# Designed miniproteins, single chains, part 54

Each design is a single chain, and the fold is of that chain. pLDDT is the mean over its residues in the fold that is shown.

## One batch from the design tools (miniprotein)

Design m1856
Fold by ESMFold2-Fast:
Structure m1856 (fold): chain A 80 residues (1-80)
Amino acid sequence: SEREKAEEWLKELEKKKNEVLKKMETASEEEKNKLYEEFLLYVKKVMDEALETIKDEEVLLEFKKEVNKLVDEVEDKLES
């Protein structure tokens, strides 16, 4: 289902977030910015695929909300 597909992408994005956050622990400020940019490009690719694939508007809105939370968590690491 579209919901199961959205949940699969969220798990993939969360895995990627965790990898990025782990790399940020030992990264310089410049390296952190590069990791964030690469993460945003990955998020954009997944979002573009999701927008094409998910036809259920409620599933898509919930997916976007969860993706924004993941992005916010990585962005917060840049400020700390």
Scores: mean pLDDT 85

Design m1857
Fold by ESMFold2-Fast:
Structure m1857 (fold): chain A 85 residues (1-85)
Amino acid sequence: RTVLTEEQKEELKKFLEEQLKEVRENVRKEIDDLGLSDEEVREQIRAMEEKLKEALKANPDDEFVKLMAEAQREAIKIIRDALAA
């Protein structure tokens, strides 16, 4: 199981925050390109959340998996907030 140093956690979090900004921009473009409704996007988000639960269930004490799950939940929240109206 992966154990991260505090510096590694901080570096990974910064990297993930930059990726989250790109995700917000890309999601808008992809939704337009695919012609998806907000409701359809929310269903896809739900499927992603289920995959996260499965990964956490398989690796409950892995620090890397937990940190990735937190980042993924933040990405999901950002996408939901962007679609909220």
Scores: mean pLDDT 72

Design m1858
Fold by ESMFold2-Fast:
Structure m1858 (fold): chain A 99 residues (1-99)
Amino acid sequence: SRLELEIELGVLEVAVAVTAVVLKKEGLEEEAKEILELMRKAVEAAEAGDFEKAAEYLRKLAEKLEELAEEYEKRGDLELAKDLRFLAERVRELAEKLA
């Protein structure tokens, strides 16, 4: 259902925005900006009806979130790493549904 996919995209947009605030607080301002930009591009592509392009940006976002999870795991923040991986999985699942 179209409406369900758009609702899920909106929920993930909020989750990414909250994640960016956490990253900025941790001093990762560039990484925060990157995930916000990827989500913005995904939303803009979806609004334009380009779901293949939206899925591409969401896949790139999931990859970046997984990279951040690995970095936090190396820093010993296992809880944030787990949360980032969970968000990455949800983003990737939405990308598969849109493509």
Scores: mean pLDDT 88

Design m1859
Fold by ESMFold2-Fast:
Structure m1859 (fold): chain A 61 residues (1-61)
Amino acid sequence: MEPLSSQQVAALVGRIIRLVGDELDGKISKAEMYKRIADLYEEAGLLDLAEKYRERAKKLE
């Protein structure tokens, strides 16, 4: 599989940091945060990481 570019990695990390901030602010639950992180990984084509984070979300419900 082709690796992500440095710009794509930076954008992905920035979006994840924003989601973590939203969870810390109480705007979303930790389970919702993991679901949204999984969606970001799926959009980036990182399907194994997306599945991992979906399972993390299920364990927090």
Scores: mean pLDDT 79

Design m1860
Fold by ESMFold2-Fast:
Structure m1860 (fold): chain A 100 residues (1-100)
Amino acid sequence: SKQQKLNRVQTLVGAGLTSLRMLIYELRKEGELSQEDYDKLSDILEQAEKLVHDEQDFDAALAKLQQAYAYAKSQGNDKMAKAFQQAIANFEELKKELEA
């Protein structure tokens, strides 16, 4: 059913966002991420989580992850940029399941 597909995509995307939050927390704790970058990326992830769980706006949520990727790249944080790039690819594949 469409509801079962939606529930699966929300669950899997939500898990991916949680993994990104854990990664930025660990990188900040280890001094590999500045407080400013941590605050900015956490804010973008919080916005993405709201778009996925509360608004079910997957296009807007994907755009937030793309914004986070561009920010991480501009700051030279290749570890974060790579993580967001992988999350974006995974999200795009899951989003296709809803459109099929």
Scores: mean pLDDT 86

Design m1861
Fold by ESMFold2-Fast:
Structure m1861 (fold): chain A 83 residues (1-83)
Amino acid sequence: MEEIRKKVEELLKKLATPPFRYEDLMELIDLFENSTPEEREVILEVLKEAPEKYPNLAPRILFAYHVAPEPLREKLRRFLSLT
């Protein structure tokens, strides 16, 4: 649990640090999809704290969703519906 929390916090810091990297967002989504239910709860907890630490992160993720190709856009939509 500590490892997953640290990994998510590092990925969020990378995503919040310019320039926005699509690869970092994909790594976060892949981590979430391959996580256990317990690990997913930890990821969601960290994501709920993110807007206070990184207020511009949500708009950047939404922009990535709008420009993503169809299969990837659906993964992003599902991920965003959980946050």
Scores: mean pLDDT 72

Design m1862
Fold by ESMFold2-Fast:
Structure m1862 (fold): chain A 91 residues (1-91)
Amino acid sequence: SAEEEKIREIARKIIETDDLDEQIELYRQLKELGVTDADPESFTPQQLKNLAKGILMDLEIRRLSRLLKEGKVTPDEVAAQIRALLAELEG
């Protein structure tokens, strides 16, 4: 959905920035979208990045689960896409 794509974009920006004020503002946008109830001011920059990585992983698992149920992807393709995202988020 358009909302899932917006959430994905915001989460990626949190991971890519080293500016804490920008991370807090982006995380507030995720709260407005109902993705999280966590207070961003309670976390370190690295913890905010890790939370954003978790959000991206959750979205990808949900997307791939829908595609798998629809017969549009195989279990091997799901495993490959999850591994690719994990590698991207660790770099």
Scores: mean pLDDT 84

Design m1863
Fold by ESMFold2-Fast:
Structure m1863 (fold): chain A 55 residues (1-55)
Amino acid sequence: AQEQASKLTECSICGKQLAVAGYCQQCKAAFACPDCWEKVHPKYHPQHKMLLIPK
């Protein structure tokens, strides 16, 4: 099913409300949108890898 909008959170980077799609295992921090994470993550932690959180 395409219905996956059961968990919403605020984007830690842009502050937008959307579903959580990723998580930095090394930072142990979750983010709301991958676009903002990919833009900011390399600045903060270029050696870290973003993990997509499965439903």
Scores: mean pLDDT 56

Design m1864
Fold by ESMFold2-Fast:
Structure m1864 (fold): chain A 120 residues (1-120)
Amino acid sequence: SKLEEALKEVVEELVKLTKELVKEKKSLDEIYKEIEELFYKKVREIVEKFNLSPEETLELLKRLAEELAEELSKIFSEELVKAVLQAVTDAAIKVMEELNVPEEEIQEFLKHVNEILEKI
C-alpha cells in the first residue's frame, strides 16, 4: 500500500540521516535534534496525507519505533541506537499530544518503546 511505502521511506531516510551525522562526527545531542525534527516532520506529513485517526497514528508510531530499532541496531552502537530512539519517542509524544491522544494510550506507547529498548 501507499502507507506501507511511506513508512519504509521514513525508516530509510532516518537511517540515512543517522549515517550522515555519524560520518560528520556530530555529537549525540546534535544527532538527537536532527532526528527529532525530521521524524516529527515526516510523521506529520503522513498523518495529514492519509487522514490518519489518533488510533491509526499510534499504530504507525509503534511500527516506526520497531522498524527503526531493528534497522539501526544492525549498523550502530547500543548508545547511539538508544539516543535516536529517544529522539523518535519525544517527537512521537509531541505528535500524539497535538492530536489529543489520551494519556493512557501515550503511556502504552512508552511501555512498548521500553520493551523494544530492553531487546537492544
Scores: mean pLDDT 89

Design m1865
Fold by ESMFold2-Fast:
Structure m1865 (fold): chain A 85 residues (1-85)
Amino acid sequence: MTVITITIEGEDQEKMKKAAKELIEEISKYAKIKSVEVTYEEKKITVTITFEENLSEEQKEEIKKKAEEIGKKYNVKVKVEIKEL
């Protein structure tokens, strides 16, 4: 079971929310999702996505690449942490 934690940091709450939504939509295309948890803070949004199955190393690298592209698009800082359960 793969768990991805994405931390989005920025000064613009609207841009952070748009980045979080686009990240969830793009990442949801890779495998079946078991749960999505989103925590909203003034300068930080944390998204935790749990998949029903293990992601391949290729899928993990593609997700990191997509997260960097979305972070750049919305001018927010994105950090991706991937954990196997």
Scores: mean pLDDT 85

Design m1866
Fold by ESMFold2-Fast:
Structure m1866 (fold): chain A 81 residues (1-81)
Amino acid sequence: MNSPQQILDTLKKYLDELLAEAKKTLSEEEVKKIEEIAKQTLDAVEQAVKDGASAEEVSEVAKRHLGELFRALHKAYKKKA
């Protein structure tokens, strides 16, 4: 299951980088909210990988949750993302 695991590993690195960036710009309250959504995203993708989902299915789960994360980031940055 290398491909689904690779998607999860890439997502973890991406979210770590996003959170590091957000911490420089956003308030502690907004960062906590973004961290919560990021955790939900990772949990959902990790569960899909554990359930034996295909790379395509794992990618769809990731895209769905990343959409919610990006909307939350947009609201937090508010002004200009």
Scores: mean pLDDT 79

Design m1867
Fold by ESMFold2-Fast:
Formats: sequence, structure tokens, C-alpha cells
Structure m1867 (fold): chain A 69 residues (1-69)
Amino acid sequence: SAEAEAIIAEIERLTELLRAGEISVEEAKKRYDELAKRAAAIYSQLSSAQLRRLLEAATELVEEIERAE
């Protein structure tokens, strides 16, 4: 779905902003929490490919948040 693609892209963008130092860890966590709620609302509607990409994007962002502590 278009919503799934938008959520994945926004998570990937947060990772890039955090790596570039353009966003704080606090702000990244807040935006990720909002994106996670949106993803949860459509979770049962996601394809296997979209679920894999979403999980990979979320994992990468969480790792960057942990590194930036």
C-alpha cells in the first residue's frame, strides 16, 4: 500500500537525519513512535515483502538511536 511505502521511507529518512546529526535522539524517538503506531494500524494489510522492508528499516533506525545515545 502507499501508506506502507510512506512509513518505510520516513523511517529510512529518520536514520539518515540522525546519521547526519540533523535531528536529536529525542526527536528521532518521538517521530519513530508515531510511525510505529501508524505501521501497527496497517500491520495485517502488509505484504511479506513490505513487512521485511519495514522490519529492516526499523532495525537500522533503532541501531542508530542506540549508537547516538
Scores: mean pLDDT 85

Design m1868
Fold by ESMFold2-Fast:
Structure m1868 (fold): chain A 69 residues (1-69)
Amino acid sequence: RPLSDEAVRLILEGVRALGAGDYETALRHAEEALRVDGPDSPYALSVLGGALRALGREEEAARAFARAE
């Protein structure tokens, strides 16, 4: 199933926020993308894991990356 346009936008904004060092914004966008597209979106989970790791929340990041598989 393809991602919704809203989920794609949120994932893209999350990736941009990660690149800008705005990890809390990246986290929020990734969580919203999972809400819109469902809990198993590997792209949204990858952004979530990246944001969590950057924020020092390493156990939560590891779980997000595991879910992305």
Scores: mean pLDDT 79

Design m1869
Fold by ESMFold2-Fast:
Formats: structure tokens, sequence, C-alpha cells
Structure m1869 (fold): chain A 92 residues (1-92)
């Protein structure tokens, strides 16, 4: 499984992708589609599993994680609020 940790602070979304053992997952493509729209924001995780998206509006999003050798992981209708940290677990 994958674990996605996210923090939205001052319209900047910071995230980290880890596997079930807690190891960072590099080169994962994390995409956020704003619910009810075609607006998509995304970033690719670095060597530490981290990514940053600037100018990220608070709201509801569908999240997709894609990585070579892993099944596509998806979670729908996730609410992001300013100052909030989230930990999301994906079954892959």
Amino acid sequence: SLVLRLRLQDDVLSFQVRDSAGAPVAHARVSFRRSGTSEVRGAVSDGEGRGVIRNFPAGRYDIVIEHEGLAVAELEDVEFREGQELELRFEV
C-alpha cells in the first residue's frame, strides 16, 4: 500500500509519498482534480518522496497516484482546508 501525507498552508500543498514500510516513493506522479471541474494540478515526487504544488485552492479533490511498477491508486472527494495535515492510505 501507499501512504500520502499532505499539508495545505498559505495556498501551498506539500506532500510525501511512502510505501507500507515507510520508505519514500520517488518519481510518483500525484494528480489532484478539483471535484466537479476539469481543473487538474499535480507534481512528481522527488528522491525523498516529496512534492510541492503552489497556488493550490482549498476545496474538494480527486487524487490519483501513478508510479512505475505499482497499480494506479485513486481516492475521490477529499476535502483540503488551510492549515490542515492529512494522511491518506491507498490500497494497491
Scores: mean pLDDT 84

Design m1870
Fold by ESMFold2-Fast:
Structure m1870 (fold): chain A 87 residues (1-87)
Amino acid sequence: MLSPEELLREGIRLIDEARRAANPSLPALTEEQIEAMVATLSTFSPEVVRALADWELAEARRDRLSPEVLALLERGLALIVEAVEQL
């Protein structure tokens, strides 16, 4: 099984892929940016991360993102929630 930190990295990468699929002009997140996000998210409680994930998905649906982009975002957010619950 992936470690919580590996789950966070994979979740962040999927969200970045969704972001760039929605807006191809955006640059990919750097490895330094991904590691900073892993460190930050590791300090959050599971309850806060779940609330933030629910909010992000609601906003994405409101903005009528494509089903393909929504699927990437949902998968990425689910991995982040799973990771924080294992910390």
Scores: mean pLDDT 82

Design m1871
Fold by ESMFold2-Fast:
Structure m1871 (fold): chain A 94 residues (1-94)
Amino acid sequence: MEDERTAEADLEIGGHKLRVEIRITTRDGVTKVEVKVYDEQGNLLGEATAEAPADDPVGFAQALYDSVREALRQAAEKLGIPKEAADAAVRVPG
């Protein structure tokens, strides 16, 4: 069964406004997570992709967390933001 979900979030880290786009696609028993981080002008600052079996909710949660963390790490590096600030943004409850 093919299923596609998209989520978007706006973040501010180190005085920079970022847009995070998360695309989740389930196809042929595999769930793919694609995360992209953009600046206010729409420039791509970071991206990550991970996959998990569609019947593995723990693996899915891990793939989602790792992808968001990696994409934000890349964005922070490009913007000169300390790693600690980027890590804190991922761990703050929404």
Scores: mean pLDDT 75

Design m1872
Fold by ESMFold2-Fast:
Structure m1872 (fold): chain A 88 residues (1-88)
Amino acid sequence: SRIEELKERAFAKYGELLPKIKEVMTSKDKSPEVLAAKQKILEQAEKVQELLDEINEGEVTEEKLERLLKELEELGKIVDEALKILAK
């Protein structure tokens, strides 16, 4: 079903992002650029967590899962940009 497809995509994306987030957040680089990148990750991760909590506490809908995927894609973009900063 569409719901099962979206769940699998969200689960896969979330699992892919977790080690990348850990790499950025555990970095000892205290440059303003890296600190700003960490802050953006925290803010976007909070939005993802709020949606996950809503899905876990309520009924699973296609709309909620599509919103979750969109927020996970935005988180992925922020994390990839942060990793590029760390690679400089």
Scores: mean pLDDT 86

Design m1873
Fold by ESMFold2-Fast:
Structure m1873 (fold): chain A 71 residues (1-71)
Amino acid sequence: MEAARQAIEDARKRIAEAEERLAAAMEALQNTKPGDIEGLNRAIGQILRAIGDIVEAELTIKRAEQQIALS
């Protein structure tokens, strides 16, 4: 039970860190010059990575919550 609660806390911290990276990547996208395809692709790649990290952490929380509910 404590291990599941710790996993939720750690996952919430990772979501916060990923949200900060997402905000930075979105700012980079807004600052990309018209016609800068490499800059655009880089910013989009960073956005997708941050979203993936958030989804993975949310899945970790759901699994841990299920373990607590079964206990």
Scores: mean pLDDT 83

Design m1874
Fold by ESMFold2-Fast:
Structure m1874 (fold): chain A 81 residues (1-81)
Amino acid sequence: SGAPQPRTVTLTGVDTSADTTIEFVGVPVEIDGKLSDGPLAFTVTTKGGSTVTLPLGGYEIKQDGKTVATVSLDLGDTLTV
């Protein structure tokens, strides 16, 4: 181990039947002084229970205008809400 490995991040305790908004809030700094290739800003709306592929970064997961989870993703990670 030492190389980043793609993973699936699964949220628990969220309403999988609700419409879910995924908002970008920040990017992690890469090891070895490299800058993250994350987006400057974006928002994605999807259904609960969906799996989405997102750029690396920090995300707030919202349902009914409330933040229900916060997630950090690396390159190649997927998110199941």
Scores: mean pLDDT 65

Design m1875
Fold by ESMFold2-Fast:
Structure m1875 (fold): chain A 76 residues (1-76)
Amino acid sequence: RALSAEQLAQLGRAIAEAANGAASPEEAKRAALDAAKQMGVEVASVEVRLLSETEALVTVTLADGQVIEVRVRLAP
């Protein structure tokens, strides 16, 4: 089912909290998947793209096709 704008915002915040401070893009991806699962949200895919050495863009595509983008800071 499609999430409301408020639910998408809550999911985005949960992903940011879980993935901020990840040591690697792989950890950020795992954290995002875990956060979505804890909220009962079905995820079709998660992509993590490095923007810099310390910043990544996490793109979460939901099973219904909705997309959330979250910028996260990676740990050194």
Scores: mean pLDDT 81

Design m1876
Fold by ESMFold2-Fast:
Structure m1876 (fold): chain A 87 residues (1-87)
Amino acid sequence: EEKEKRQREHRLAVDIVAIRVTIVGLELELDKLSPEDKQKAKEFLENARKYVDEASRALDAGDLEKAETFLEKARKYVEEAQKIIEK
């Protein structure tokens, strides 16, 4: 069970880094948008950063279920931002 837990922790750590990189990439695209779309995309990316930070803190606390839940919320906000940016 400890091996399974360490594997889950490693996968979560990798996924958190991947989402952070995606958020940074999308933030670089914001200046291409209209002012209204930029504000909406920025709000979604701010929420994504909040939830990825919550996921990271839950992972540091050893709460893998909570980390997974927050990471899924971060992913949904990233998807909403992508829909605006990739119009």
Scores: mean pLDDT 86

Design m1877
Fold by ESMFold2-Fast:
Structure m1877 (fold): chain A 95 residues (1-95)
Amino acid sequence: MKIETKTVELSPENAREQAREAIREAAEKGDKVTVTLTAEFPDGTVRTFTLSKEVKDPEKAAEELTEAVERFIDGTLARHPDAKLTLTVTVEKKL
């Protein structure tokens, strides 16, 4: 089994595009994709969202993961526009 991890700091202006690109690349490469989104607030509070999806259809898996991640980004930034967002994408491939 091959495991690859990519971490991306999301900018407020490009967060959705950065997440979409990273998730699409991951879904094309592996059999299972795990996304972890971390929101760090100015008071030092950290919130984490994690979702895993088996890739039976790369396009569908990417769409479902992207929708969940974008919803978390939008909800977080709407309430806390100064939150720092980091996306970690882990890809697992069976050899």
Scores: mean pLDDT 83

Design m1878
Fold by ESMFold2-Fast:
Structure m1878 (fold): chain A 65 residues (1-65)
Amino acid sequence: MMVPVRITLRPGADRARVEAAIRALGGEVVAWFPDGTLVAYVPADKVAALAALPEVEAVHVMEPL
C-alpha cells in the first residue's frame, strides 16, 4: 500500500538522486516545491528507509481521512 508523504530535503540535495531513490523504494514523486520540499507516494513499510537517505532532512506521513 502507498502512503502520501511530505519530504523536506537537506540544503544542496540532488533532486534527481532523491527522485531515483524514491522510485527504487517503489514510490513516485507527485510534486516539487521551490523551498526544497516535495510530496510523494511511497510504500508504508519503506518510510523509514526513505527517512534514512542522506539527502532527506524530514519525512511527514500524511494520513488519509
Scores: mean pLDDT 78

Design m1879
Fold by ESMFold2-Fast:
Structure m1879 (fold): chain A 60 residues (1-60)
Amino acid sequence: MLDKIREIQGAVSDLLNAGDDQGAWEYARQKGKEAGIPLSVVEQLFRQVRDLQDALRARA
């Protein structure tokens, strides 16, 4: 399960860097559901990755 969470985090980060915020969320939701990850955990994961990317952009 942890490996799957890391895989989702990486893909979400890549999509957010490409400017596809909606695609990033849809990917996280779908892959999280397939992996049996609760929606609340997927939402927390997505927020953490997005907030990290926003912080990195703000400091660039």
Scores: mean pLDDT 78

Design m1880
Fold by ESMFold2-Fast:
Structure m1880 (fold): chain A 74 residues (1-74)
Amino acid sequence: MSAEEVALLRAIFEAELRELVAEIQAETDPAKKAALIERLRKAAERLIAWLESQGQLDLAAWVRELLEEALAEM
């Protein structure tokens, strides 16, 4: 994966994470909110595992850090 591809993936993931966090924070139904948080966790875990399988350890660590920060703010 090129440095340009890594930068593009970071920008896309940050934008998508911000949109999903905003959706979770706007959700008033606690059951739906919990389901959205669970979907975010599972999606991030799958992405981290895939990135690690591609040798993208720094990018995987960055995704893990962003997930922890997002969950701590909820």
Scores: mean pLDDT 79

Design m1881
Fold by ESMFold2-Fast:
Structure m1881 (fold): chain A 79 residues (1-79)
Amino acid sequence: SELVEKIKKAGELALEIGLENVTPELLKKELKISDSTATRIYNWLRSKIIPEDEEARKVVLEVQIDIGIKELEEGVRSL
């Protein structure tokens, strides 16, 4: 599943630079995907829409969990 691989790479990018710095334009450039796919992945990662495909939904949830764990770990380190 090419889409699943692109979602995972988008998640890795969000972990590297922070989710707030991830834009559809950046996803298009880094993942070499269409504008529509970049916008869709962006909206999925920000929970604005839910993927209809079960496998894509599962991978988005896994990526969101990884991002949330990193944010919590960084928050704990600042205490």
Scores: mean pLDDT 80

Design m1882
Fold by ESMFold2-Fast:
Structure m1882 (fold): chain A 64 residues (1-64)
Amino acid sequence: LTEKEKELAKKIEEKTGLSPEEAAGVARLITDGLSPEVAAQLAMKYAGLDEEQAKIIIELAKEY
């Protein structure tokens, strides 16, 4: 992981309770240029996140 992805992944892990691997995947989608909303939607579909976790990801990505 790049330093940028690693920092975002740690914050996602801390705030959502996702595994380090799942958080890293979400962070990569965001750093690759997907909108936070789209990245959160994909995480809900593929990693089984609920609506609350998706909102947390969007807020973290907005600050990043």
Scores: mean pLDDT 76

Design m1883
Fold by ESMFold2-Fast:
Structure m1883 (fold): chain A 80 residues (1-80)
Amino acid sequence: SMEEEIERLRMRILLLEAVIGSSRYIRERLEKRKAEAEARGDLELAARLEALVKQNERSIELLEEERRRLEEELRRLEEE
């Protein structure tokens, strides 16, 4: 039913928001670890952490894009 589809979309959006929040938290920790590595002159570790930060940033962008698409789909279904 339409009601079950709306409820599934709302749940998917909620789960995506939780994953995005967790990913942002991981990014902050990676950025902190990178700064600490740079402060120590550990350029190899800093470079690896930078790559992980960039990968995490890209993942967050894709998740936010997916959330936006689901929110748009939900809006369309809720408007009859």
Scores: mean pLDDT 88

Design m1884
Fold by ESMFold2-Fast:
Structure m1884 (fold): chain A 96 residues (1-96)
Amino acid sequence: MIEPISEEELERLLELMRRVGELQRRGVAAERADTPEAREELARAAERLRELEPEVAAWPEELLKAAMAKILLEEGHEPTPEMEKALKYLEEALEK
């Protein structure tokens, strides 16, 4: 029932989601700052995210969740039950 994914495809997905996460973090930081430069950065981050939207939409939602969970764990976030479920899906998708 789970579509198989290769290690190479996983690395491409992780790179995509790292780019998305970085742009989201930059956007959040800019939104919290009340400066003209921060407003320009927020607009640029939003534009870059729109450019990546079709590439993100091409991936299954469960794999997007799994990639984001893996990135958040690498960044030192505590695992949540939802993250654990997403990572289990990824492990099963990598099984040959």
Scores: mean pLDDT 76

Design m1885
Fold by ESMFold2-Fast:
Structure m1885 (fold): chain A 74 residues (1-74)
Amino acid sequence: SLEEVVAQMEAHAAGLLAMLRRLAETGDPAEVAALLDRLIATVDREIAETTDPAIRAVLERFKAELEALLAEVR
C-alpha cells in the first residue's frame, strides 16, 4: 500500500541521514559537503519526477534535512 511505501521510505531516509551524520563527524568536511551536494541534486530530480504528493512530502523533508546537515559541514 502507499502507506507502507511512505513508512519504508521514511525509515530508509532516517537510516541514511544517521549514517551521513556519522560520516560528517569523522570525514573531511569538503568531501562530505560534495557528497551532500550530489545527494541533494539526486533528491531534487526525484521530487521533480514524483507525481504522488505523499511521496513528494517525504522527499522534500529528506532534502531539508540534507540541506541542514550541509550547512553544519560548510
Scores: mean pLDDT 86

Design m1886
Fold by ESMFold2-Fast:
Order: sequence, then C-alpha cells, then structure tokens
Structure m1886 (fold): chain A 87 residues (1-87)
Amino acid sequence: SEFEERLREVAETLLREGLVTPEEAERMASSAEALVDIVAERYGASEEEKRVGLGTLRAAEWLAENKDMPDEEKREKLAELAAEMAA
C-alpha cells in the first residue's frame, strides 16, 4: 500500500511538472514496470538503466513493506539487491 502511494506521488509529481501525460501518469501509478518503461521510452534509457531503475523501485517496495526492520538488516538487504542488479 505504501509502495503504491509512492508510485502515485511520483506519477503526480511528473504530471505536475509537465514531464508525462495524464494517461502515462495513471499507468505509472499502477505499476513500477510501467513507470520505468515510460521514463526509459521518453528519455532514451538503455536496457541496463531500465534494469537498475526497476531494481531500485523493487528495493523501495521492500523497504516500504519492512519499514520497522532494524537499519542494519535493511542495509544488508539493500546491498544484496544492489549486487543482483550489478551482476
């Protein structure tokens, strides 16, 4: 739920700044993959950049679901996810 709220906030910010259309903002608010794909298409991101972007959003989703976890455990999990994105 908090992750979905964050996707909506990002979509609303981009729409307010005139960086995406209302239709694109609606799609972005519903899916992390749609958000990455729309930004990549508009700004010419590479497949590597799309992969890193999607990985970052998935990390944010995990953090939102595990917000009460100790910071040390959060850092360990983020390092694991970063290693997977870099591989």
Scores: mean pLDDT 72

Design m1887
Fold by ESMFold2-Fast:
Parts: C-alpha cells; sequence; structure tokens
Structure m1887 (fold): chain A 85 residues (1-85)
C-alpha cells in the first residue's frame, strides 16, 4: 500500500488534504478532506476522477464554498500547481 498526501491551506484558515492511495490490488482511492477553522470536517472518497466530480456536484448544492476550494485544488493538480505543507 502506497499513500501520497498533499495539503493546502486557504486564506480563511481552512485546510484541504488530498490523499491518493494505491491498494494492494492496484486500484486507486482518492480522499479529499476539508477541515474548517471551527473544526468542522468534510470527507469525500472516490475510486475514480469521474466519481469524484459527481460527489463534488452534490457538495456544490449543499456547501458551495467547500466546492470552490476543491475546484481550485483540482485545477492546480491538472495544470501543474503544487502545494506541499
Amino acid sequence: MTVSKTVFQSWDGSTLTITREINDDGSITYTITVTFPDGKKVVIKADSPEELLDKLEELQKNNPEVFNHIVDLERDRIWGGSRLV
């Protein structure tokens, strides 16, 4: 099992953590965790980028601020942005 973790901190003090896990069978699990300054936590798990996008659409309906943080992070991932804390 191999785990890769990337952590971002936004200007409002929120922490965004992406974990990419390679399972023993070769499958990949993505976990996005958003921790707000007040201690609230939102966790999204997906086995594919498409499943992740579907879950993000649901999140956009309920909490657009968290969705915007994740969208910025995905954009950075695709276009070569890197933030490691």
Scores: mean pLDDT 64

Design m1888
Fold by ESMFold2-Fast:
Structure m1888 (fold): chain A 64 residues (1-64)
Amino acid sequence: SELKELSEKLEKALLAGDVAAAREYLAQFARAAGIPLPVPLESLRTAAEAFAAAMALAQQVRAA
């Protein structure tokens, strides 16, 4: 599943503190899931902010 592959790549990027990679995978995940981003990608400047956005998206996917 594309969503599973993207979620695994996103998780690895977040654990590595790679904000740039996390932004890319977060955008791809939201697009593939058909869910809007909770905040603009350009506002995500830290790994903690990217992690919070990823958790919000994961919760919405599980609830759908």
Scores: mean pLDDT 77

Design m1889
Fold by ESMFold2-Fast:
Structure m1889 (fold): chain A 95 residues (1-95)
Amino acid sequence: KEKELLELLLKAVKELEEMLKNKASGKELLELGKKTARELADILGVELSDEETEILGTLLGGVMAQGIENKVPQEEIAKKALEVFLEELERILKE
């Protein structure tokens, strides 16, 4: 599962980088984050509410965008995004 999650995040990082180069809006960037959060949750067998999708999507989008702006290698961004996603998902599920 970890390999599948990292592969999905690496694809998302590449897509987000292209969107940033093309000056995509904050709304479009958030929509990619939300889609990525839902796809990650699906792989993990977790069903997210709309509110949880918004929180996780915002977090993922922010982590990925910051990494791209700081010229961090795409694979390292994907790993960091996965760590942050899993930590926040664990927090949400324990509440």
Scores: mean pLDDT 84

Design m1890
Fold by ESMFold2-Fast:
Structure m1890 (fold): chain A 92 residues (1-92)
Amino acid sequence: SSLEKSIEKYIKELEKKVKELEDFLAKHGDKLSPQFLQDVQTLIQQAKDLIKEAKKALKDKADEKTLIRIYTVLGITLAALDFMLERAKKHL
């Protein structure tokens, strides 16, 4: 139950970070290089796909080994989104 709660918390944090980054791109995306914009959009899509997989795993009551893998990848993806958002802000 603690692992499931941790995954749910990461899902909420990822959804919030994706929205924050999408809002940033809506306001400032034209100021970013085309390559950097593409990299950020790719990461956003990967995060959205991972959120869907994580929600499905929780709904389907996936085994502990699967939940540990999902938890790990959610954490890595959240860190990557944070890093890209800070890089995007410094690019301006």
Scores: mean pLDDT 89

